# Designs tried in a protein design run: designed miniproteins, single chains, continued (3). Part 96

Each design is a single chain, and the fold is of that chain. pLDDT is the mean over its residues in the fold that is shown.

## One batch from the design tools (miniprotein)

Design m11326
Fold by ESMFold2-Fast:
Structure m11326 (fold): chain A 73 residues (1-73)
Amino acid sequence: LSPEQRERLLELAERERLSLDEIARRLGVSRATVADALEEMVREGRLARDLPTAPVLDPSPEEAAALAAAAPA
């Protein structure tokens, strides 16, 4: 990603709170590229660590299974 695309990505993530797919669509890049850029921005301290880089649209089946297993009878 170019520096300008990274700035646009930051705006979309902070202002609109869009999913990885939505940001990728707006920037015309792949979802993987957006995820990589977000991870790098977190490392640089540009994004708060409280902002999950995981895609909101794709719940992890392993996480869902672990949560279900922890539920009391």
Scores: mean pLDDT 65

Design m11327
Fold by ESMFold2-Fast:
Structure m11327 (fold): chain A 80 residues (1-80)
Amino acid sequence: MAIEEKAEELAREKNLSEEEKERVRIALEAAAGLYLAAIDFAAKYKVPSSVKRLPELLETLRELGAPEERLRRAERLVEE
């Protein structure tokens, strides 16, 4: 699901205000960006543990609405 949908679901579950919901959405976007950067780094340097878990992490990020171009780039780095 997209990051916006995740934020909406959390807001309803926790009875958050509109302002709090927006902050959650921003935090989820920032977290997804950080995870993509970490995956790019790990794949480039072929860290064994990180590479082994890369498909699981990519699937989770795809479900969070991460850009497909960034996901494909990370996959290509593993293949190098």
Scores: mean pLDDT 63

Design m11328
Fold by ESMFold2-Fast:
Structure m11328 (fold): chain A 74 residues (1-74)
Amino acid sequence: SAGEEAVKAAVEGAAKGTKEDALKGAQEAFRIGRDSAGGANAAAGAHDSALTEEASAEEKKQAARRGGEQGLKG
């Protein structure tokens, strides 16, 4: 589904470990899943974490994953 593909894009971007890759993943997730709660929430979590200079790749990945899981459950 578009929601699952959006969550995947956000997590893959975050997993690459750079702020730029995390932001690109979040942008792609918004593009794919803007109309699904899972995709939108995963993208928002990844984006917010990527804007924190001290945020690690794991923190960005966890934010994207948790947002996506909550959205897909709802």
Scores: mean pLDDT 72

Design m11329
Fold by ESMFold2-Fast:
Structure m11329 (fold): chain A 86 residues (1-86)
Amino acid sequence: MKKEMAEMMTLSSRLLSALSDYVISRKLGDLQGAIASLEAAIKEAEALEEYASSSDTPLSKQEAESSRGTVEKLKAELERLRQELA
């Protein structure tokens, strides 16, 4: 449990960092940077979902569901931004 929690916190921290970069890029009008940061955030969210799904704890199951929802939202936003850039 403690070791799994530490790993999930590390993955969550990476996801939050990528999302922070995305927000900054959007504020600066850097559409290319926003797309790159969003792609990184999707990868981190998918890694977090995969790790959480491999664990048989209630907290990991909750995190897997949360990460799945985050991936869906980020992919929808990425498609929208790619269409703006095209």
Scores: mean pLDDT 78

Design m11330
Fold by ESMFold2-Fast:
Structure m11330 (fold): chain A 88 residues (1-88)
Amino acid sequence: SAAVEAEIEKLKKEAEKLLKESDSKEAIEKAIELGAEALELRLSQVLPEEAAREVAELSKEAELALYEGKEEEAEKLFEKAKEVLEKA
């Protein structure tokens, strides 16, 4: 719906603003959380709510792992998210 699309755009802009205004760990983590919330809203339009939430949670964990330099862990988490998408 147009309302859901507007909320997704709002969350994306909030995350972009945080990353432009601050280099703190808290700002980066919050931006990743906002990105995951936007992803869940987008996926909930085409997937069951449980699958949308699981994909968003795995993607959030993967982005946090990338931020910490844990590339192999992040790759495994992204692969799990992909598997949930394929099974939904």
Scores: mean pLDDT 85

Design m11331
Fold by ESMFold2-Fast:
Structure m11331 (fold): chain A 80 residues (1-80)
Amino acid sequence: MERGLEAGERGLRAGQEGSETGEKNKDIKAMLTGGSGALTGAVAVTLAKLGAPDEEAVRLGERGYELGEQGKAGVVPAAK
C-alpha cells in the first residue's frame, strides 16, 4: 500500500507540474499530457487507498510521472 500511494502521489505531482507548465506557455498539448499524468496519478492514489495491490498502484503512479515529465518536455513556448 505505502509504495503504491507514494508512487501515485509522485505521478500526480509531476502531472500537475506538466499541466501548469503547459498553461504558462499556452500549450494545449502539454496541458493535456500533464493533466493526463495528474489524472493517472490520482487514480493510482485512489486504488492504493482502496486496498488494490501495490504493484498496480505503483505501475499507474510511474505512468503518471512519465506523462507529467513528457508534458514538461513537450511544451512549446508561447509566441510573443
Scores: mean pLDDT 75

Design m11332
Fold by ESMFold2-Fast:
Structure m11332 (fold): chain A 92 residues (1-92)
Amino acid sequence: MRVELAAGLASSQEKVDASTAALREEIAAALAAGDLARAASLLGTLGAAYAAQGDYERALELAERALELARRAGDERLAAEIEELLELIKAQ
């Protein structure tokens, strides 16, 4: 698909997929460790990344999961930040 001008560099789509794959691995590790606050923070980051790409449906799903985990962790600051992110996504 792309001209191989820099064979060591992925395409824009491949870079996005690699970044989301790394975040998904970190989220899975945090959940396996029972670190709900870290999992919520990482899910919020992933949701914000999808919102920045215009994928508001996926961003909303991720932000809602992040909010649930933040509340379960008792992290009121993180929950408030994720609620603000949800409002930004829904405003689109």
Scores: mean pLDDT 75

Design m11333
Fold by ESMFold2-Fast:
Structure m11333 (fold): chain A 85 residues (1-85)
Amino acid sequence: SELLEVLEQINALLRAGDWEGAEALKANTPWSEAEKERLEAQRYTAEKLREIGDELQREIEEARKKGWSREEMLERMRKRAEEKR
């Protein structure tokens, strides 16, 4: 389904460390009512993606406040991912 293809793309971006791209794709996806219903059926996956996205948003806000570059933010995200493994 189109929903699963988008979720696969989001997961691929997250695995590649492109967390900004993953969040942008998630936010910019026009979810239909049928897709929202399917997402509810797979809510554990959606909840996981939201948790990652919420953490990413917090990192972005902190980076903006401290004037960090995109590279510095990506370094932080990589370290955080390594700590969770």
Scores: mean pLDDT 62

Design m11334
Fold by ESMFold2-Fast:
Structure m11334 (fold): chain A 67 residues (1-67)
Amino acid sequence: PPWGDEMYRVGMDAHRRIDDVTTETDKLVALYKGDPEKSQKVLDDGTTRIDEIGREFTDRSRGLLDS
């Protein structure tokens, strides 16, 4: 099937990276709980990184499906 080994790896890579970003963001938000500016920056940075991972996943998935 077109979902073979490479598509599975692409999906798992994206999933792990999103989990890592979410975990790190949660830790940093907890660390900067008393500093709204730092907490907001951490949330914004995390959102940007997740968006980048999603875009990369979409681009790689399209490449595999178009092959």
Scores: mean pLDDT 80

Design m11335
Fold by ESMFold2-Fast:
Parts: structure tokens; sequence; C-alpha cells
Structure m11335 (fold): chain A 91 residues (1-91)
């Protein structure tokens, strides 16, 4: 559901801020705002944030796989992204 995806994107933005990635956090918040008005544009912003995180953390393959999953199953992809970001924030 859209509300679950918005919640996941906002939680990912908070985890992104914990590891110092303000740019990805901003993309995730913009994605969360867009989801209510245009689901596809919201998903595209979340995908951009995941790809940016992959480049900045050196985990390009992991975040690219999550971006691909987000395109097929947005909630599952976002949940995976949140889990990976939580692991990075706690390391």
Amino acid sequence: EREELIRLAEEMAREAEKIGDQESAELLREGARLIRENLDQGIAKIMSALMQFGRETGRVEEFSALAAELAKDPVRGARGGLELLRRLAEE
C-alpha cells in the first residue's frame, strides 16, 4: 500500500541521515512526498536514492539489486533498503 511505502521511505531517510548521507535522505523524503500524488515518480526518487547510496558506500551491487526489486515490488524493495541502511547505521 502507498502509506506503507511512504513510511518506509521516511524511515530510510532517517537512517541515511545517521550515516551522514544528506543527499540520499533528501531524495527519499522527496520520494515519500511524491508517492501520494504520483506513485511512479515517488518510486523513481527512491530508486535514485538507493543508487546514490550504492555509489557513496561502495555497495553498488547490493543497492542496485534493491533498486531493481523496488521496480517489481516497491514495498519489498523499500523494506530491503531500510534493512541495509539500518545495518550500515549500526556498524
Scores: mean pLDDT 82

Design m11336
Fold by ESMFold2-Fast:
Structure m11336 (fold): chain A 91 residues (1-91)
Amino acid sequence: SVEKEFLEKAKKLVEEASKKLTELMTRVGAPQSAIDEVVGKLKEEAQKLVDETLANGLTPEKAKEALKKLEELVNEALNVLPQELGEKAGA
């Protein structure tokens, strides 16, 4: 069940981030290609981290570490993007 909880939490983090990124980019009139690129990159990086974690033998400790790294990736994407979009919307 550690694997199920890990996958569910990872999916939730990525889906929530994808929704927020899409909403922010849509509000500033970003093209769908740009939205797809940003969201796609986040999903690819998250999937690689999940795959590597599973490949090395899943333990509760490794699952927690991987989730922390996913949270950092999500926070980085969300914190950087609003500044860049704010400049584009305000100009």
Scores: mean pLDDT 76

Design m11337
Fold by ESMFold2-Fast:
Structure m11337 (fold): chain A 67 residues (1-67)
Amino acid sequence: PLLPSEIKLIEEAKKLLETVSEDSSAVEHLQEDIQDLEENAESFSTEQRVGRVLAIIGAKEDLRLLQ
């Protein structure tokens, strides 16, 4: 199961995606990272899970800066 901090991160990222009007590679990357974490988190190693969380954080920040 996802941790509360991971759920909050995903919710914030999804909310940000709702505010962007552009189809960009950054939008696609963030959507893919969110889906991968939601669907495969339980099969991830600790390193893979941390890597995906960091990828979502980075992609979210990149999208925020592009607005």
Scores: mean pLDDT 76

Design m11338
Fold by ESMFold2-Fast:
Structure m11338 (fold): chain A 70 residues (1-70)
Amino acid sequence: SLKEEIEKLKEELLKLEKENKEMLERIKELFASKTPEEALASLTPEEKEILERALELQRRGFELEQQLEA
């Protein structure tokens, strides 16, 4: 079920955010105080990986939700 896949992605995203809360908060602070380019340049490789994973999960969830609404 598409709805079940969306729930799994939301659960994975919440788990990622919970396990990496401090790192994600630091990333948010960088983007709030710097330009996107400067913020990205200030990220460690590990922080970039976590950000990319979070964004990918959000993107996939959004796409599946749009498909469900269509």
Scores: mean pLDDT 79

Design m11339
Fold by ESMFold2-Fast:
Structure m11339 (fold): chain A 75 residues (1-75)
Amino acid sequence: MVTTELVAEVEAEAGETVTVEVEVEGEKPADIISVVLGRDGEVVALRVEEVAPGRHTVTVTAPEAGTLRVFVAKE
C-alpha cells in the first residue's frame, strides 16, 4: 500500500524555478517524487539531485502561475 505525503507547497509565477529539499528512501527518488501545479492536478516535470544520503533537492520550473505541491510516495 502506497501513501502520498505532501512535503511542500510553493506559490510560483510562470517560468519561475523553485528548489525544494526532500527526504526520500530508495534507489529511484525521481520515481516516487511528484510535483503538481494548481487545482487541476497538472503534473510538472522535475529534476532530482542527491545532496546527501536520503536527502534530495527537487528543482521545478513552473509552466504557468499557481501553487506547486510536492508529494512523496511512501510504503
Scores: mean pLDDT 70

Design m11340
Fold by ESMFold2-Fast:
Structure m11340 (fold): chain A 79 residues (1-79)
Amino acid sequence: MGTSQGVSLAVTLAREGDYEGAARASGGSLEQGREVVRLAQQSTDEQASQGGFLASVRAAANGDVGTAQDAIEGLKEAM
C-alpha cells in the first residue's frame, strides 16, 4: 500500500483530466478525490515541492471522505 505514491499519481491524473482516476488513486475512494483534485489545482510548483502540500493532500485523503466526493462532483459539473 503506497499512500504517498497514490497521492502523486492522483495529482498527475487530475492534471490529465481524469478526476475519477485521481480520486481512486488517492485512497481508493471517490470521496477523498475531491480534496486531492482541489489541492492539485490550487498548488504552485513551490507549494507542491513542500512537505506541507503533500501532508495536506494525505490528511484530506484520510480524514474527510465527504469533502473529497463533493469536490469531484463539483469539478465534473464545472467542466
Scores: mean pLDDT 52

Design m11341
Fold by ESMFold2-Fast:
Structure m11341 (fold): chain A 55 residues (1-55)
Amino acid sequence: LIEEAEKVIERVHNGEDISDISEEARIAAGGPALDGVVYRLSVEETKERVRLRIS
């Protein structure tokens, strides 16, 4: 789950549209929290927040 969350965050941060990423990966990354936070925070900050959410 955390590894999938990290991949989703990195891909979105690199400019990929999150809608192109599987819904399973989005859910594993903490669902709606990923949609808004990834675009505003660094990858490291976003990963830590998602880890806290899915743990």
Scores: mean pLDDT 56

Design m11342
Fold by ESMFold2-Fast:
Structure m11342 (fold): chain A 80 residues (1-80)
Amino acid sequence: SMEAARRVLAESFRRAAETSEGAVGIYDRALADVLEGDYSALPTLKYAALAILYEAFYRRYKDEKFLELAREYEAKAREL
């Protein structure tokens, strides 16, 4: 669900903020946290969280590769 994916992201950003100096690298650390996290019980949540995070990267950096990744993970979340 969207609410569950948002909770996963909130927790990943919280952990990223705890390990980041200032705002530098918070998004990259949150991405690493989701990618490395164990979501074997609920893979759909990992894919949904990655889709939302990559869309945020696209909005911030305007790099189309992030939009492609967001669409890929959104599709994976829906198929699973």
Scores: mean pLDDT 71

Design m11343
Fold by ESMFold2-Fast:
Structure m11343 (fold): chain A 65 residues (1-65)
Amino acid sequence: GPAAEAAIRAVLAKLQAQFGLSDAEVEAILAALRAGDRERAIALLSRHMSRVTARAAVHELERLL
């Protein structure tokens, strides 16, 4: 719902600031999470961080859905 999306966007904003994600990449990750496409979300984050870190970040984002 809207509260879950706001929480996810807040976490993505922190990841954007820390790892240098573009606005387009943030929206693509959000779209992948909404679609339940975990591997797509991990792949997008893995462009900016280790796959282990990306997998942990996606797990925490999914807990907010």
Scores: mean pLDDT 87

Design m11344
Fold by ESMFold2-Fast:
Structure m11344 (fold): chain A 81 residues (1-81)
Amino acid sequence: MEVKVKLSDSLSDELKEAILFGVKEAEKLLNSGKYSAQEATDIAVKKVKEKFPNLSEEELELIENIVGIVAQEMEEERKKA
């Protein structure tokens, strides 16, 4: 399915909020010491989908990629500390 409409200002703000929410949820899960970066990312993305049900599949994939990278970096930093 080809989408030619770019994110509106409202969708851009929602996407930014969704990314921030996902990152914070992944950080909480990683800080618990019970989850890997991948597990934290999967749980965080599920929570993003539940909180932001109007996000497109492409926006969810973008969020998953960003949260995954951040979660992996957080896991690596914890190994250095």
Scores: mean pLDDT 74

Design m11345
Fold by ESMFold2-Fast:
Structure m11345 (fold): chain A 66 residues (1-66)
Amino acid sequence: KEELIKAAVEVILSKKPELSEEVARKIAEAIVNGDDDTAVRLMLEHDIAEAAQEASKLVRELLKKK
């Protein structure tokens, strides 16, 4: 779980390095936990829909491998 969150944070920050790690972590946690409402809200507040979408793809691939 934490491993997936950390991977998602790295993807988000690679696309938006100006974003705070705390905000990136909240978005990563929402994606990993399947909390779509929180993820969408945070993406809209911080204008990072594309970065969050890439993080979601990574989480999906890691879940398929495990």
Scores: mean pLDDT 72

Design m11346
Fold by ESMFold2-Fast:
Structure m11346 (fold): chain A 63 residues (1-63)
Amino acid sequence: AEEAARRIIAVANNLYDKGRLTKEERDKVIELARAGKFDEAIALLESKVDFVDPEGFRAAVTA
C-alpha cells in the first residue's frame, strides 16, 4: 500500500517536471495516493497523458 503511493507520487512528480501535468493535477494525484485511492489516482494520470500500455503501467505502480 505505502509502496504503491510512493510509486504513484514519483510518477506524478516526474510528469510535472516534464510539463505533462499542471501543479493542480500533480497535487490532486498525490492527495488521492496518500488517501489510499490508488485506482482514482492512476485513472487521473491516465486521463491526462496517453500511456502506450495503461495496464502495464498500473501493474508496475500497484505491484
Scores: mean pLDDT 71

Design m11347
Fold by ESMFold2-Fast:
Structure m11347 (fold): chain A 58 residues (1-58)
Amino acid sequence: MDVEGLRDTMERFGIEEVILFGKDGTEIFRSSDPEEIARKLAQASREGVLGGVSFVYK
C-alpha cells in the first residue's frame, strides 16, 4: 500500500485513525498519519505479527 493511496482512502471515507492489532488481539499501533500507518502495516505484515486492522471514523 502506497502512502498517497492510503491518504486518499482515509480522507474519502472519513477515517481519523488506524489501529493495528497483534495476533493475540492486543493493540500494537495507532496513528492518524498515513506515512506511519503504511510503514508500520508493512513491517507488521512482513514480521507475521499482524492479527487485524480497525478504523476510527470522524
Scores: mean pLDDT 81

Design m11348
Fold by ESMFold2-Fast:
Structure m11348 (fold): chain A 68 residues (1-68)
Amino acid sequence: SRDDLITETSEIITQVIQLASQQGDQQTLQQGFELSRRLLDLERNDGSVGEIQKLRKEAQKLLQQLQS
């Protein structure tokens, strides 16, 4: 469901923020906060499943980069 996608995306963004904070990566930390803001905007303004999926992919990419 859309709500499940929002929850999953939020969890990935939280992981990005936590790892960036642990690594002292201020640039990625700021990107994580921006993704969180964008997810909140999509939730509030009835954003499409496709937009949420795109945001999830962006969050996943940042998470992978932090682990590299």
Scores: mean pLDDT 87

Design m11349
Fold by ESMFold2-Fast:
Structure m11349 (fold): chain A 87 residues (1-87)
Amino acid sequence: SELAELADKYKAGEITWEELEEELEKLLKEAKEIIEKEYPELAEILKEALEVLKEGLLALIKGEPQEKIDELKKKFRELVAEIEAKE
C-alpha cells in the first residue's frame, strides 16, 4: 500500500512531515482525476470522502485524540451512505 509505505517512511525518519503531506496530496490529486473521469456524477462526494480519509490518516500518524478520529470516522460513514444511496 502506497499509504502504508509513506507512513512507514515518516516513522523511520526518511521523510519530513511536510514531505508526507505533499506526497499524500499528490496521491489525492491523482485519485480525484480518476474519479472525475470515471465517476463524474459522484465526483464531488467521492472527492470529499478522499479528503476525510487523508485527514484521518494524518490524524492517526500524529496521534490526535480519539475524539477527533471518531469525528472523521463518522463523517466518512455519512459520505459512504450518500454514495451508496446514489447507486
Scores: mean pLDDT 77

Design m11350
Fold by ESMFold2-Fast:
Structure m11350 (fold): chain A 89 residues (1-89)
Amino acid sequence: SMAALRELQARLAAEAEERARRRAREYEERGISSEEAVDEVYERLFAELPEEEREEFLKALEVLRPAPVEEVARFAELVRGLLELRRLA
């Protein structure tokens, strides 16, 4: 049902937010800048992306370089979650 789908979407969104919050905390505890966090996200995720998505990924990372580390963390968790769902599908 649509109600059950909305409940699943809400749960997945809550889990993604919790993961992003934990990752942002790790960045803050390590004292790294958003630029350093962007470089770490690139090293971790770039090779796992389909070729057709790599250019957009790189463009998004450049927009995130001057952004707060919390935004880098959210982006990283969104991309990782998408890759995990594709692996299971």
Scores: mean pLDDT 81

Design m11351
Fold by ESMFold2-Fast:
Structure m11351 (fold): chain A 98 residues (1-98)
Amino acid sequence: MPKPLEPNEAALALAREEGYTEEQLRGLPDTLEGLLTLVLTLIARRFEREHGPDTPNEELLEYAKENIEEVAERMGLPEEVRKKIKEMLEKVIEEYKK
């Protein structure tokens, strides 16, 4: 099993600015689900700046699918983790469309 990966301190600081508690952040670096949550928060913030706050969740999920790899790379996540996070997001989108 791969070892848990810690996000960069700058990425954790950004998550704190977005309203994450220390208890929530404690879980984020230890799981792929936590890392995906952090990446999606950053993507949602970017999407809101570009498209405004009143856009459908379906459009946000498609935007996230297209931008997740770039955002995760900017956060300093390894390529192997970026691939796994992207695969998890694709599964979430498939479930949402059912």
Scores: mean pLDDT 65

Design m11352
Fold by ESMFold2-Fast:
Parts: structure tokens; C-alpha cells; sequence
Structure m11352 (fold): chain A 67 residues (1-67)
């Protein structure tokens, strides 16, 4: 569900809080969203938006809107 995806992305971001590497943060968030059933393209878009500074909720909603 959307709520499960938000939780998964939040957990991935928190686990990456001490990693300053944006590529690793993106990979972890993308993998978490793909486990929730998102396509790689949608998951990567949401991860990019989160790293750009959007909230997790906004990023997921925007990525899904363009899917």
C-alpha cells in the first residue's frame, strides 16, 4: 500500500542517515520501494525527489502520478 511504501522509504532513509553518499541513499530507497511493488523507474524517481528535499509522501505521490 501507499502507507507501506512511505514507511519503507522512511526506514531506508533513516538507515542511510550516516551515509553521505547520495548514490547509496538512492539505491537503498529505490530497493525499499521496489520491495513494496513499485517499478524500478517509479522507485528511482521517488528516491531522486526525496534526495532533492521533497517529503517522502510528496515524492511517492509525484512518482506515482507520472507512472
Amino acid sequence: SRDDAIKAAADALRLSSFTLNPELKKERITSALMKQGFSKEVAEKAADLILEGKTIEEAIDEALKEA
Scores: mean pLDDT 79

Design m11353
Fold by ESMFold2-Fast:
Structure m11353 (fold): chain A 76 residues (1-76)
Amino acid sequence: MEEDLEGLRKRLEEAAPGGFDAVRDAAIQYAREKGLSDEDIALLEMALAIAKRNGDSVEEIIETALRVAENILKRR
């Protein structure tokens, strides 16, 4: 779990120069690669969209993605 989250963090940080859309796309692709359900992926996508609407920075959006992914992975 921790190693999976570290891999996700690295991928999101590498996507950060592309802004929100790049970070969102990287998070969704990683979730699919890790076998998350469509419902869990939709939850992640919704959480990121809410963070963007709240005016969160790209760095804060990355932290939101990591928290949501951790919560999903803890169920398994």
Scores: mean pLDDT 81

Design m11354
Fold by ESMFold2-Fast:
Structure m11354 (fold): chain A 77 residues (1-77)
Amino acid sequence: MEAVENLRKALEEIREGKYGEAVKKASEEVEKLGDEIAAAAEAGKMSPEQKEMMELVAEIARILRELRAAGRELVEV
């Protein structure tokens, strides 16, 4: 799935200390996937793929919170 691959690449770049575009792209994908995950949750069944997306979203959200706490203006939220 394209969105999952984009999130994995963003996490890889963040782990390498490349915050700029990776953080921005991850934020955009989180918003997009959030809508899809919410729809799936309302339907009462989540696939393993949707579960993986949720885990990636949670990890990115954690990193975004850490960046905000550090006073960095690298995240649009």
Scores: mean pLDDT 64

Design m11355
Fold by ESMFold2-Fast:
Structure m11355 (fold): chain A 81 residues (1-81)
Amino acid sequence: MKEKFKKAAEELRKGAKYLGDLEKDMLELAELIEKQDEEGVLELAKKLKEEEKYLVLESTAKILEKHGLKELAEKILSLLK
């Protein structure tokens, strides 16, 4: 039944693309954080909020808070209000 294999492959390709988009966004946030570009981080965070990528935003805020960057974490979380 070729159709079952085709459907499974299409779902895997959609999943891979979605994960690739999230990976790209997280890597871009990491680069901005490493550069201490707080304004760039907040600008990208606003875009990610519009795209409903809440997992990326929540994960980023949690990591920032864990490493003592509480003010920047609070600014990101305020966007989710």
Scores: mean pLDDT 80

Design m11356
Fold by ESMFold2-Fast:
Structure m11356 (fold): chain A 78 residues (1-78)
Amino acid sequence: MLEEIEKETFEIQKKVKDDEDRKALTTLGSVEALMAKEGISEDEAIERIAKETPNASKEEIREAVERGKKVVEELKKE
């Protein structure tokens, strides 16, 4: 399961040319991997990522996750 999430994230990142969308996908992948590994909620995963990321707020990490989800949805429609 964790390896599948990482592999999907990597394949999606290679198709994305926008740097900001790529950063959002990386953040989403990290949050989803942590959720799968620890069995925690998305909110808890976001808090842990924000705590370990200097100068990033929980809200900034959440916004990156939401942007990453939109990018994944757009790529699936193409």
Scores: mean pLDDT 73

Design m11357
Fold by ESMFold2-Fast:
Structure m11357 (fold): chain A 84 residues (1-84)
Amino acid sequence: MPSQQEMQEKAIEMLKELGISDEELEEALKNNTLKELIKKRILEEAKKLGEENEEEAEKQAEAVTLTLLGKIEELEELSKKAAE
């Protein structure tokens, strides 16, 4: 099974691919704006790829954001359980 460190590195890599830095990630976590930050970056990428339908771009951004948040939450829960 992948280690907790490997899973955390993969989550960070995915966020860096969206152009989100570690500092931006920490700030968004403190302010509970992580979902909004990820959604905005994915929506911007969809528009750059020529997605003209705003509703479709928003649906894609929401689905990818929920998937990424689910993975991040799973990693955070695993880290908390390991700290017990």
Scores: mean pLDDT 67

Design m11358
Fold by ESMFold2-Fast:
Structure m11358 (fold): chain A 70 residues (1-70)
Amino acid sequence: VEEAIKKIESWLKAFEALGDRFGIEKAKEALERIKENPDDPELIEEVVKEFEERYLEYAREHPDRVLLGD
């Protein structure tokens, strides 16, 4: 739980620094879902995976707006 939250919070801070509205929105959604269900480790893992998949899809369309891809 704590590791998943820290990972997504790290992404959120970086998205905020870049002004990536999509990244900020998706990171906040993921954090809210985890915080609502902190006792459900399976849901937490799914939320993290969904967040990563959404980010990868977005990155393919907008490589100039994402943290990854030099």
Scores: mean pLDDT 70

Design m11359
Fold by ESMFold2-Fast:
Structure m11359 (fold): chain A 65 residues (1-65)
Amino acid sequence: MHPQARELAARARELGIKVGDEAIEALLEATDGDVEKALRALEIAKELGIKELDRRTAILVALTV
């Protein structure tokens, strides 16, 4: 497990977003491992009212950052 995956999971929990391991991996893949961009994608998901991230939704949100 990458340390970045834990940071993203913790941030999602703080934002009230339910996220699985597959969604975290998708965020990191779509942002080329840029944790700051992945964190911004989670913030955008919160603004959009998204309460649960699957792999597909995570990729779509990550492409907006």
Scores: mean pLDDT 80

Design m11360
Fold by ESMFold2-Fast:
Structure m11360 (fold): chain A 79 residues (1-79)
Amino acid sequence: VSKKTITLKKGERYLTAPFKEKAKVSIKVLSGTVEVEVPQLNISVTLKAGESWSVDLEKGQGIIVTALEDATFELTVET
């Protein structure tokens, strides 16, 4: 399990590189609002401060997190 805290300014994006193996990705928003997309699965979800979300990803899939306002979130990856 790996966990990191990411801070973005409004309009900035954070992208994971495509995963090399199956992974469970979890996001917990600590402040602000973000949009989380999984383009390969046609998933798009908006998360506000205090909200959490997780997804199971296959090899070659990744996520895009876009800050809709200045935001900080925790990203957890389980392989």
Scores: mean pLDDT 85

Design m11361
Fold by ESMFold2-Fast:
Structure m11361 (fold): chain A 69 residues (1-69)
Amino acid sequence: MELRERVEELSKRLEEAIKNKDIEGLQQIADEAHRLLQEAVKRNAPEEVIDEILGLIAEAMRAIKELKK
């Protein structure tokens, strides 16, 4: 599966998890995005793709932090 396609899938899952206040789902998305980031860096992916993955991780972690308050 192409990196961009997986980023788009994770983005959609992130929106649903935020809507449902699903902390476990958000943690799974963050974990999957971290794995994707490691693969993207290893494969020397474009900075645009790496930035999108970093953005997904940041949004997921921010949502988890807000829900745990």
Scores: mean pLDDT 83

Design m11362
Fold by ESMFold2-Fast:
Structure m11362 (fold): chain A 76 residues (1-76)
Amino acid sequence: SHMERAKKALEKYEENRKKFSQEYDEKLRAAGVRTEVKLENGEIKIITEALDADGKRITTEWTSLGEVKVLKEEEV
C-alpha cells in the first residue's frame, strides 16, 4: 500500500541519516535548527525546532498530507 511504501522509505531514510547525523547535527546546531523525521501510524511526520528572532523556541509538525501544526512555543 501507499502507507507501507512510505514507511519503508522513511525507515531507510532514518538508517541513512544515522550514518551522516554528525555532519547534519553540527550544521543544524550552528543554524539553531533541529529537525526530526518520524513515522506514526503509517504517516510521515517532520518535526522542526527553531529559534526565532525574539529568542522563542518554536516546534512545528509537518505531515505527509501537507498539514502544518505549531506544537509548542517557548522562551529559551
Scores: mean pLDDT 67

